# Designed miniproteins, single chains: the designs that were tried, part 25

Each design is a single chain, and the fold is of that chain. pLDDT is the mean over its residues in the fold that is shown.

## One batch from the design tools (miniprotein)

Design m849
Fold by ESMFold2-Fast:
Structure m849 (fold): chain A 80 residues (1-80)
Amino acid sequence: SGEEVLKKMKEIIEEGLKKLREEKDYLEAAKIAMETFEELLELYETAVENGELTPEQEKEALELIKKFEEEASKILESLE
């Protein structure tokens, strides 16, 4: 269901941000951010292909991805 997809996306974001906040090496942090972003995009794309998301849930999923990107960018900037 779309609710399960959104829940999984939130879990991926929480884990990714936790790993980013614990990482002290910029290159390793950048790798974690990229891998988390790719996992979110793959989950979103698969859910869209399977018709699992309503239009409202698609919008929420994209907002979650955007929020992750914004927060990850702030963390990466703090490591420079």
Scores: mean pLDDT 87

Design m850
Fold by ESMFold2-Fast:
Structure m850 (fold): chain A 75 residues (1-75)
Amino acid sequence: TVEEYVERAKRLYEELLPRVREGLDIAKANGYAELTDEQIERLARNAAADTVIAHGQRDGLVEEGEKAAEILLKE
């Protein structure tokens, strides 16, 4: 269901957020610009949205995946 995919999208965001932070800390150590918390959260949301869309495509639930991504990105 769309509701199950929304829950999955939120879980993916929670899992990806610390990973994005770690990657950007490494990038900063190598001379790249520091991102704000808002920018980091946006990157994690985008990554989670892309992942849940891919899950929907894999499972034959394209509309559910896309709707879950839309809901996650509008929060």
Scores: mean pLDDT 80

Design m851
Fold by ESMFold2-Fast:
Structure m851 (fold): chain A 91 residues (1-91)
Amino acid sequence: MEEAIEEQARQSALEAVKAGKEAKKKGVTLEEMEKRLEAAKADPSLPEEEKRRIVAEYTGLLIIESEKNKEEIFKQLDEEEQKALEELLEA
């Protein structure tokens, strides 16, 4: 059960980086994503799926734009997962 949860977390992290990369490619800034995240937190009627999407895009942008945040997240991943994230960041 825990292995299945960790696998889901890994896939979510890879999806977050992909979402963040797409957002950066479209010219979305960390500042814009911070504003969207704050608006989402302030809106209790916002669907959970939409909140998860905003969190994923923000997290992905943090990984891409901040070496410190990238290092912290990488510490939670094994070497294979780190390599997959690096490939996603470069692709």
Scores: mean pLDDT 67

Design m852
Fold by ESMFold2-Fast:
Structure m852 (fold): chain A 69 residues (1-69)
Amino acid sequence: DLLQQIQQLIDDSTQRARELAAKAPSPEQAAELRGQAHQPLIKKVNELMEKKGLSPAEIAELVTQALAQ
């Protein structure tokens, strides 16, 4: 279930970013840690584009559907 996988990655990345940012000693470091927390989602999007042959428009549709759930 691709939509469920994307939803899970969004939820995990958001949760991780929130936890890491809360522990950061500065806003600049919090922003850096938030960026790192989203790497698994970014990797999955790139994988879908490269390995599955999905277009950026198709990825955007899947992300929109996952966020709507």
Scores: mean pLDDT 74

Design m853
Fold by ESMFold2-Fast:
Structure m853 (fold): chain A 58 residues (1-58)
Amino acid sequence: DELKAAKEALESVKFSYDEAQKAGARLAQDPSKRKEAENAIRIAAEHLERVEAKYAAL
C-alpha cells in the first residue's frame, strides 16, 4: 500500500528532522561548527518538505 508506506516515510522523516534540530543545537554551542549545524538542519528541512509534498500528492 503506497499510502501506508508514504505515511510511514513521512513519520520517519519528521523524527529525523527533530533529531537534526537537537543535534544542530548541540553543535551550535561551538562557533566553529555553527555553519555545519545550520547546513545539516537545512538539508533535513528540505528532505521533510519533499516527503510532505509527495504524501500530499497521494
Scores: mean pLDDT 79

Design m854
Fold by ESMFold2-Fast:
Structure m854 (fold): chain A 107 residues (1-107)
Amino acid sequence: MTPEEREAVRRAGDIAASYFEKKGLPEAAKAVRDVFDSLAAGDPQATAEAFQRLVDIVEENGKYREVAEALKEAADALSGETGPGRHLADLLRSMAETFEARAKAAA
């Protein structure tokens, strides 16, 4: 990963975290930053562990739908970008689908 690609990944995490903060989810905002920081570091194991922490935080708060919506809003903010930004938007949508599926399973 180039330095520019790493910075794009970190920015995507910050954008997602900002939308989580707007939904009143500061712990989930920190957890999503940790996911994108470990992804930028190129550590698949740390990324998986950070994502599991995000899932656990969201489950404890019962806010799967709000998190899925925030991730979709973050993806839409990145969808106008080219190169890494578009790929990161697709990743955020995939994460949103995961949380939406968990919301349906819990209901």
Scores: mean pLDDT 79

Design m855
Fold by ESMFold2-Fast:
Structure m855 (fold): chain A 82 residues (1-82)
Amino acid sequence: SEAALEKALAELEAALKAGDREAARAALDRFLEAIGKLMKEGKFSEAGEWMQKLALLLADAGDEDLLKYLQEKGSKLLEEYE
């Protein structure tokens, strides 16, 4: 749901500001789960818009380890549709 995506993104931003890597990864996992649900429902445009918001947040944070984690988790999510 949109509420789940907004909540996960807010939790990720808060975790990044706090330097809590475990909370950041957990929030990212919840966000990607909600993205997977959108993709399963055929809402690829909406999923893309939310992924762009996530990418901007992570780019602003400058956390290369989290970007790598997103790439690994995102690749696994995409494999579910192949």
Scores: mean pLDDT 78

Design m856
Fold by ESMFold2-Fast:
Structure m856 (fold): chain A 73 residues (1-73)
Amino acid sequence: LTPEQIRDMDLAMLDIAESVTKLAVDRYLAKGNEDEAQRARQEGSELFDRMSRQSSDPAVSQEARRRSEQFRQ
C-alpha cells in the first residue's frame, strides 16, 4: 500500500466512526432520551480526540481533531 492509500483508508475509518456516532445520537433523540444523546456526542468527541492523538499522519490527525470539536458541542 502507498502512504496515500493508507491515508484514504484512515479517512474512511473516520467517516464510519462519524456515521455510527450520528446514528446513535439520532436513535436516542427519536426515543426522547436527550441525556443519552448528549453522552453519545461526548463519546464520539472523545473517540475522535483519541484518533487524532494516535495518528502519525498530520492530515488524518487534523481531520479527527476537527470532528472531535464538532461533537463536543
Scores: mean pLDDT 85

Design m857
Fold by ESMFold2-Fast:
Structure m857 (fold): chain A 57 residues (1-57)
Amino acid sequence: PEPVSIDELIEKLKDKVSEEILEGLRFSAELYSKVKDQESADKAEEELLKFLEELKK
């Protein structure tokens, strides 16, 4: 099995989640695409955790 790309994951979730959640996933993917080092990765993780916290509400 090949690792699923974030774009493929978004396509699969398109029919299962709301458009708002889909936009959040795209935002997270864009954050991770900007990761250059550990510090950038930590920032992307923090933004993702904030998104997940809002989702949990």
Scores: mean pLDDT 68

Design m858
Fold by ESMFold2-Fast:
Structure m858 (fold): chain A 96 residues (1-96)
Amino acid sequence: MVEFVEKLLKRAEELLERLRALLARAQAAGDTATAARLQRLIREVERLIEELKKLKKELEKDPNNHKLILRAIGLSLRLIGIEFDVDLLEARLEAL
């Protein structure tokens, strides 16, 4: 489970870098609405990364805790949802 959370952290950090690049593109295009949405997603991913870091430390102390395992699954589903929202915003920027 710790390795699973480490892979989620890496994906979240990669998504954060992608979001920052998309924000720069939206700002260059003058798309203030998309820029505002991307800024909100950046803050959400930053919060998710902090929660994953805390969860990793808790799982290292208690790797068989079913509640912590369920939380890891919940955070992975949240990351997938954010990735989907990012893909939609990227497609919108490409259409401009």
Scores: mean pLDDT 87

Design m859
Fold by ESMFold2-Fast:
Structure m859 (fold): chain A 117 residues (1-117)
Amino acid sequence: AERARPGAQDLTDEEFEKMKEETLKKLEELDPEIAKEYKALAEQVLASGDPSKEQLLEQMTLLLYYTLKYGSKEQAIEAARLAVEALRALLAGDSEAMARHTAELAAIAAESVEAGL
């Protein structure tokens, strides 16, 4: 089966910015404490001025968006927790922990999208 994976390249900049805003709003509705922590970590990543860290933050935001849209409440909470831990590891320079949490988040996002189709 030929399924072209929808990439970020298929999104307009305006659509992507809207996804970022909706992700933060949905996180706040899900768990205000996790939302505040994620936002604080995201601001630290942006303050670093490192394009590679900003790209990872954008990837985390997209994975959270799809999990929040298609996943269960339990999957959404776990994805939010994993994203926070991944950003903490990134800021601490722990590449192994960051990679592990990112992989677990990506797996939950993929499963959420498959179940939500």
Scores: mean pLDDT 78

Design m860
Fold by ESMFold2-Fast:
Structure m860 (fold): chain A 119 residues (1-119)
Amino acid sequence: MVDEERQKKLSEVTLELLEEIEKIKDSKERLAALLALQIASFRMGDLSTFKAIHTALSKRFPDLVTPVDVDVPLEPDPDIVEKVNKLVSSLEPVDSVDLLLVGRLEEEFIKKLLEKVPL
């Protein structure tokens, strides 16, 4: 069962991270950052944010992100959904993923999330 206070803190940090991702001008680097945040959200148990990012990315880049169905006990935060959709829709076509950048940013995002929200 999702703790409402925990979910609120996760959403607040996620919005801050999405604002940092918006500053990335290169589409390949921004895609890597969005994939990193998708994985970080899953590892933190934030399945609603995972679903929001995964849905947008799998629709935009089906060859790079295979769609999976996820049952979510809470609906994604509308502000997160809007921000994710805006960031994904602004991406130019990308044909490959920078996996090293994804791994680096994933660990950075996990550290920021853990500072405010324990596992």
Scores: mean pLDDT 80

Design m861
Fold by ESMFold2-Fast:
Structure m861 (fold): chain A 85 residues (1-85)
Amino acid sequence: TEEEKEKELKKAKEEKKRKEFINMDIQAYLDSFLEKSEAQLAEYLEKGLISPEQYERLLANIRDGMKVSKQLLEARKAKLLAEEG
């Protein structure tokens, strides 16, 4: 009885998370993440925790990772939208 209620609650939470993801602006999310990441790397550079060469390399790696993440997130969103009907 308690296990059945927990399973229904879990399904309801997964459904809400799915709808929240479908309504997410992927580009705005990624732009915000990149801006935050660039600011954090700039702080590390200012504090002398990383070299200018490390800063450029890490930033390039983040940008490349964002391209892959965008493709995967857009593909997932498209699949979920198709399942909604």
Scores: mean pLDDT 79

Design m862
Fold by ESMFold2-Fast:
Structure m862 (fold): chain A 86 residues (1-86)
Amino acid sequence: SAIDSLRSMVDGFESIVNDNRDSLSRDDYSQISQSLQQARDAIDQGDVDSAVDHLQRALQILYDSGVISENQYRAGMAALDTIRRI
């Protein structure tokens, strides 16, 4: 389901953040953590569109911080767009 896919993506993003914590500024870490928490809250409410929006924000910050490659960023955005259409 879309909700199960979104939960899996949040878990994956949290893993990436934890593995790269020392590479993130305190501000970037705070903003990503807030976006992931907002995504979890949206998932718990069944709000797929809001969850996707918050995960797209987290993905943008991860890309801008240099933690993920352009290919990883594009793949993540495409996956989120696909989930939104389910």
Scores: mean pLDDT 87

Design m863
Fold by ESMFold2-Fast:
Structure m863 (fold): chain A 92 residues (1-92)
Amino acid sequence: AWVNLGNEAFKQKRLLEAALAYARALELDPTNVEARDGLNKVLLTMGLPPLAPNASTAEVLFKTAELIEKLQPGNARAEELRAKALALGYVP
């Protein structure tokens, strides 16, 4: 469901809404290939490097937080995802 919402938002060029939807899918399942592929499309559109195929759960959540913050500075969702990544042991 969240991946489909992200794909629809991306088709409409609504990058923040796409990123937020893919972020929700990745919080539920960080190994979701469709959500990672969707997030990579947003990352590349923003001129950011894509996630490695073997990126850890913590790294995926941290990079997703950075993307959302770049799209909308001060977004509470970015802070939540960053906190989760750090709690999982991610060190930037």
Scores: mean pLDDT 83

Design m864
Fold by ESMFold2-Fast:
Structure m864 (fold): chain A 60 residues (1-60)
Amino acid sequence: ELPSDEEIDEIAKKTGISKEKAYQIYVAYRVGASVDEIAKLLGLSKETVEKAIKEFEKLR
């Protein structure tokens, strides 16, 4: 299950990354990848990945 298109767009805007990168962070996080692994895989800072994950947690 994936967040809505609008939810992904909102998180991308809040974190300063593309919508596609926000989507990729969510998918990797869902399959159990660590923040370090996601940052390495996507070429992002750990800080950016952590911020995106925290925003996904706030969607509730």
Scores: mean pLDDT 81

Design m865
Fold by ESMFold2-Fast:
Order: structure tokens, then sequence, then C-alpha cells
Structure m865 (fold): chain A 74 residues (1-74)
């Protein structure tokens, strides 16, 4: 799981412009509010960091912590 996420991060960093285009194209087509918010957070991180691997890793770590906190509360 961790290794797959690292490969995804490398793809995103190497294809930042393509990933941003996909996010913009899917913005109106995302029926899941959770997925829409995730796409918005990813877009902000990519634009602010210029596709930094460290910034993407921090976003993923924050998402993991949020998931674990939700799971810990029954």
Amino acid sequence: AEKVLEEDIEYIVNNVEEVLKLIEEQRDSIDNPHAAKLAERLEKVLKESGGSKEALRKLIEELKKEREELAAKK
C-alpha cells in the first residue's frame, strides 16, 4: 500500500499539468462530495507547492490521520 502510494506521488509530480487538467475536467462530474473536496485539496497543494513530493506526502499523511481518527471514534 505505501509503495503504491509512492509510485502515484511520482506520477503526479512528473505529470502535474496533466493531473491538474484531469481535476478541472472532473470537477463538474464528481458526484461524491468527499472526492470533490479531496480533488480541491490536491489542486491547492499542487498549485502552491509546484508539485513538491514532500507536500503531496504531507497531504496523504493528513488524510491517513483523519481516517484513523474517524475509525477510532467507533
Scores: mean pLDDT 65

Design m866
Fold by ESMFold2-Fast:
Structure m866 (fold): chain A 68 residues (1-68)
Amino acid sequence: MATLVVEAADPEKAGRVLAGLAARGLLLSARHSPDKRTFTVVAASEEAAREAARELLRAGAAKSARVL
């Protein structure tokens, strides 16, 4: 598993993208900060975390996405 830290450009869009990725089995959990500016995501694998980062950035949902 891998952790992904997301800085949201659009929190609502980020939530929708993450929900779609979770439905595909790529994510184990996702949490947001109280202001919804930061999402902390646990991905099923490091490859799944990198795919999630690419989707979030491509959608314009995230300003940054960092795999830990």
Scores: mean pLDDT 83

Design m867
Fold by ESMFold2-Fast:
Structure m867 (fold): chain A 75 residues (1-75)
Amino acid sequence: SVLQQSLERIRDSSLRALRDLGASDDELRAWSRLPLPELGDRLREAAERAYAEDPSKVLFAVAMAILSVAGKWVS
């Protein structure tokens, strides 16, 4: 369904954003098994840490994650 495809895209985009924020391949493999709320918590934590080091990198990663989903959210 469209909803299931959207949720899959959110998960994929979140994992991609985590990679862009410096997550290792091992961390991404572990976190790929998390429910979406817990994955969201990992993303928030990674974004907060990365923002302290490079605000531009975090803003770029967040923007790319939003853009990757936006085409399915714009009605």
Scores: mean pLDDT 72

Design m868
Fold by ESMFold2-Fast:
Structure m868 (fold): chain A 71 residues (1-71)
Amino acid sequence: SRERLFEELDRELPRIVATMYAVIAKREAEARGEPLDKEKVRKDIVDLLTKHLGVSREEAEKIAEEAIESL
């Protein structure tokens, strides 16, 4: 049902957001001819997930690490 689809999307949303943020950050660093600041990106993703998506810090840190590793 539509409600179940939205529940699954809400569950996946933190990972989607983290991955998009990491990809955009990498692209911007490449456009500037600079190395990606992985520690800053990790911190920014954790802050975004905890403050705006209500994700726990522990889960947000895991998601951020997975997003950066996927680059």
Scores: mean pLDDT 84

Design m869
Fold by ESMFold2-Fast:
Structure m869 (fold): chain A 94 residues (1-94)
Amino acid sequence: MSTEEQKRLLARILQAEILRLAKESGDEEVEKFAEEVVRILEEGIAQGKIEEGLRRARELTEKKLKEETNPKRKEVLQKMLEGIERAIEEVERL
């Protein structure tokens, strides 16, 4: 598998993880936010700018987490952020 194929696979795994976390939350606002993050990652994949897509996803999630006041939503958003940060670390190690 090429480095580029490995980056795409990691981004795809992250998209699936984010959508699963949102669905398990049962929160429509979290699900809507997850769709936005997945779309940003999809744009990165489509343009061959996966690292840029991951950084944008991280920035958006950090901002959402900072502005969130609901404790249950904060927990889910924190897990999403941790997933994004792990994906960035894995991509940087390729």
Scores: mean pLDDT 89

Design m870
Fold by ESMFold2-Fast:
Structure m870 (fold): chain A 73 residues (1-73)
Amino acid sequence: SVEEAAKRIAELTDLYEEAVRRVLESGDPKEILALARAVVDKYPPEVAREVLEIIASMVDDPEVRKKILELAK
């Protein structure tokens, strides 16, 4: 669920659970990709990769999922 994904992301990072949940619930590709980029910029590669895999699993659009996973390289 989006709630469980947001909770897991908050546990792996110092991001606010409510803020992460709001972004994921929005379904807005621009907001979701901005979150993914912020994670890559701020966290170690191992943490960023796990977080981006969680984000990608919540996204229905295959092109947006692909862009998120490419950032996790």
Scores: mean pLDDT 84

Design m871
Fold by ESMFold2-Fast:
Structure m871 (fold): chain A 68 residues (1-68)
Amino acid sequence: SLDEELGRLAQRMMELGVSPQDLAAAVKRVLEGASDDEVVAYLKSRGYTEEQAEEAARLAKRIADLIK
């Protein structure tokens, strides 16, 4: 189901070391029209590495696309 897929993507993002709060903030930014670069920059400002920020931004975009 959609909820199962959303839960799986959220779990992957948390396994990447992204907090639930930062995950929610990233998804909200995507829903509000933020670019991929803007989401990556936000996550890097929160203390995540380049690799974590890039992967988390991709996951946030997938989550946002599912709930639009």
Scores: mean pLDDT 82

Design m872
Fold by ESMFold2-Fast:
Structure m872 (fold): chain A 81 residues (1-81)
Amino acid sequence: DAAAALRARERGLMLILISNIVIHEALTKGMSRQQQLQMYADMVARMDDEAFRDEVIARAEAINPYSAEIARQLRALREAA
């Protein structure tokens, strides 16, 4: 099922962006492992919210060129649907 494959890839890219955001916050703010795991869990729980997905994409683009490239791939994938 092409639609199921597309959704699975979108979810995978979102999880990468969320991980990159949590790692960036950990490095810049000195977050504990417990704080990192909680932030990750909270962000993953909100993945079905379209407005939150757009916020994650925008936030990830501000981190570094690697995260910006993954955000671009996610946008291209969403536009292809």
Scores: mean pLDDT 83

Design m873
Fold by ESMFold2-Fast:
Structure m873 (fold): chain A 99 residues (1-99)
Amino acid sequence: MEEEEKRLIEEVKRIVENTLKAAGLEMPDFEVKSLEDLKEKIRELADELRARARQSTGPEGFRLEVAAGILYMVQGIIDSIERERLRKKLEELRKALEE
């Protein structure tokens, strides 16, 4: 179960890295403790890219805005996965209490 979380974190990190690379940006050093921590860091990064896009003119601004949009979508996917994990954990607890 914790190994599945680590795999999800690695996969999400790869998506973020590829998104940034496509926009001509470098991946920042992320100290990630949980899926929730990763979600918050992605949101902060998306907000930063959007702020930079607003100050940029021409094609660079467009690339930054697209990258920010993709990162916001990734954050939404993480939120969905976290809700599903919480549901499964609650179901396991319910099953243990009904024995």
Scores: mean pLDDT 76

Design m874
Fold by ESMFold2-Fast:
Structure m874 (fold): chain A 65 residues (1-65)
Amino acid sequence: MSKEEIKEKIIKLVESDDPRDQAELSELALESDKEWVIKVLEEYMKTEKDEKILKRIEELIKLLG
């Protein structure tokens, strides 16, 4: 999977309220280039205003780092 495909998939899964999509995001992050995933998540956080999504991203970054 390309870095661009990973980025698009992360954005889609982060916006989902489905627990299965949240589990898929965690697995994708752990199996992928952690530095790239963290960078994508940090860039996404700069534009996101939803506190629930921000909290999920923070927890995922903490899991990765």
Scores: mean pLDDT 78

Design m875
Fold by ESMFold2-Fast:
Structure m875 (fold): chain A 82 residues (1-82)
Amino acid sequence: MKEANKKVLLEVAQIMEDAGQKELAEKLRELAKNPSADAEKQAEEVAELLKELLGISDEDAESVKKALIARIQQEVEELQKE
């Protein structure tokens, strides 16, 4: 789980950096140094960071959490192969 959380955080950080959100990307990389133990907690931390730095709505934050949880679960499945 922690390795999958770290990888997803780094993927999101790269997307944010490419979108010009360099401060958000840096904060996401900081989170990746100490990833949460589970997908829900990790997604909650990212959603709160997006609310603070980008001012997204609670509805958008909830959508982000669901998308991140799904992506982390997919990454866990991929990491368990061989």
Scores: mean pLDDT 79

Design m876
Fold by ESMFold2-Fast:
Structure m876 (fold): chain A 78 residues (1-78)
Amino acid sequence: NEIIEDFLKSFKKELEKEKKKYFSLKDVKDILLKLGQSEDFAEKVVEFLKKLGKKYFSKEEVLEAIKKFLEEEYKKLS
């Protein structure tokens, strides 16, 4: 899915700009808002990540989780 792939590329670039080894739920929310996502969208993503039971995520774990979230949301619209 081109829309998901383009978003993930933008999100990955923002993760790389932060130069952090691990990201909190707040870090993920802040990056989503910085990318122009709505507060409601960012909150849904954070809720999805909370279900994984982790306090901190590597950049790879964040990207995988966001990809899964977007694929699930896209399936609801298709």
Scores: mean pLDDT 78

Design m877
Fold by ESMFold2-Fast:
Structure m877 (fold): chain A 64 residues (1-64)
Amino acid sequence: SAAEALAEAVRRQGEGLVAAGREAHPEWEATVEVELEGDTLRGRVVVGDRVIDESGTVEEALAG
């Protein structure tokens, strides 16, 4: 589905950011978590002291 494809795309993008962060600063905590629950997509990315934790509907994400 489009929602599952979007969740996978977001996860892969986050994994790339995490990998780059770990390469530059191996001592930093770097993680990515993406969850799809019905029509709601939630993403959390941690790189060092920076945390992004946001959720929204798949329709809102695709409209942006």
Scores: mean pLDDT 74

Design m878
Fold by ESMFold2-Fast:
Structure m878 (fold): chain A 85 residues (1-85)
Amino acid sequence: MSDIVREASERIQKMLQDRTVLVSEDAEELREKLKELLGVENFLPGSEEIDKKLREAIESAKTPSELLSRIAMIHSNYLIEELEK
């Protein structure tokens, strides 16, 4: 896992811990989606372009859900580009 992907994961976990309104079931679902995107079945390779996009997502996202959505979009775009090659 790249340093930026790890930083994103840690930031999401911290935000989830700080949220008082988020029920445990919703928190578990978000964690499971994060594992799918970043660790279980696939994760983004360490590249300067992807790391830059991930850093921008980390800096601009204001909620855990927004950060997860941006990470998912970056991952999906990467997979589409790889399939086109």
Scores: mean pLDDT 58

Design m879
Fold by ESMFold2-Fast:
Structure m879 (fold): chain A 100 residues (1-100)
Amino acid sequence: MKKYYNDKPLAPEEVQALVEEGRRLRDITLRSAAELRAQADAEPDPRRAALLLDIGSGLLYIAAAVLEMTDPSNPELRRLAEELRAEADRLDAQARARLA
């Protein structure tokens, strides 16, 4: 075993545990982003609204990167990361629209 990596394939139980943690991270991060979006929608200052959306987008991009780096070969973790990046792109686009 490691310290920080293992050159052996993961056991099925280890893969399952990573997928479960990945889903938990996805759910928590999406809830946090939705909360920030709701705060941005209630924010009358467009610069402050854009900042809240940028924070949400940043959190989603970081979570996606963590999932991909955890096991780059895992198709479920890649799918979860793709979902998070798609939402991050939407929040970034909304932030840009607030500043226009």
Scores: mean pLDDT 84

Design m880
Fold by ESMFold2-Fast:
Structure m880 (fold): chain A 89 residues (1-89)
Amino acid sequence: DVEKKIEDAFAEYFDKAAEEAKRLGAPQEVIDLLNEAAKATREKGVSYGGLLAVKAIEKARQFDPELAEKLRELYKEGAEKVNKIKEEA
């Protein structure tokens, strides 16, 4: 199932982003939003997860612009992997 593979790939990247944010000392709000993005992606699809991820990046930028950039880069990597899965389908 291509849809499930896409959702799993994005959710894994949000899990990685939450781990990275926690390691870098991000506010709990940012970590919680990224964890919610992973869960929302698995349960409601990538569009809802993506919305929560954008909100997390915005909050991260208020705390640390470098952290926000790292989170954006991880999101881009997830999107590229999703595009590859779609192309193979």
Scores: mean pLDDT 76

Design m881
Fold by ESMFold2-Fast:
Structure m881 (fold): chain A 97 residues (1-97)
Amino acid sequence: KAEAYYKEALDLAKELDDKYGQAIVLNNLAVVYLNQGKYDEAEKYRKEALEIRAKVLGEDHPSTINSREALFYLNRYKTTKQKEDLEEAKKFAKEAN
């Protein structure tokens, strides 16, 4: 399963102290869980990726800001369960480049 692969990759990135690699793998895990409809797990891994990204790149870096805003809209979707909220979150994150 994709989860097993990414969990192994996360363990390796932690062993190598590759903070940026950890954030990438955590983001990929969040996508896997999102595609499975497991929004709580997706939010958890996205929060972990955001925390590492903020520490590595800084809180005001565009990538960090975009990730934070996408997370806020995902949290909104978890409350509303409306597909439009999820689509707006994805559109907003893309346009914030």
Scores: mean pLDDT 74

Design m882
Fold by ESMFold2-Fast:
Structure m882 (fold): chain A 65 residues (1-65)
Amino acid sequence: MKFEDSLNEEELKILKEFKEKAREIYLKTAKVIDEKEIEELIDLIIENAKELGVSYEELLKSIEE
């Protein structure tokens, strides 16, 4: 089962907003590699993983899908 199935409506909204932000940064870095933007993406994953109560690796995997 995906961890998303265990989230409530409010947590799903947070996850959706996070994925949209992470995707935007990812698309920028795919064109031009900027270490600062990569660091921002990593920090965003860490902060949202803590907020949602999931691991960094689990949240990172959800972006790569």
Scores: mean pLDDT 73

Design m883
Fold by ESMFold2-Fast:
Structure m883 (fold): chain A 69 residues (1-69)
Amino acid sequence: MEALQEAFEEGYKLGKELIEKKGRPLSLKEARELAEKKAAEKGWTPEQRRAFEMGIVYASGEYSIEQYK
């Protein structure tokens, strides 16, 4: 459980950084590609990869809500 939370938090942080740099939310495809690349580099489980992907998606969702509200 802790490892999944850490992967999610890392994804959220990366998502926030990339959104700030690009000035737009990340697509689901971009989130997936980033998660696959990170999982391959770190030797993560499928569950950790998914948690990381969800962290990026969550950051993009927050940005979209803030930007268009």
Scores: mean pLDDT 80

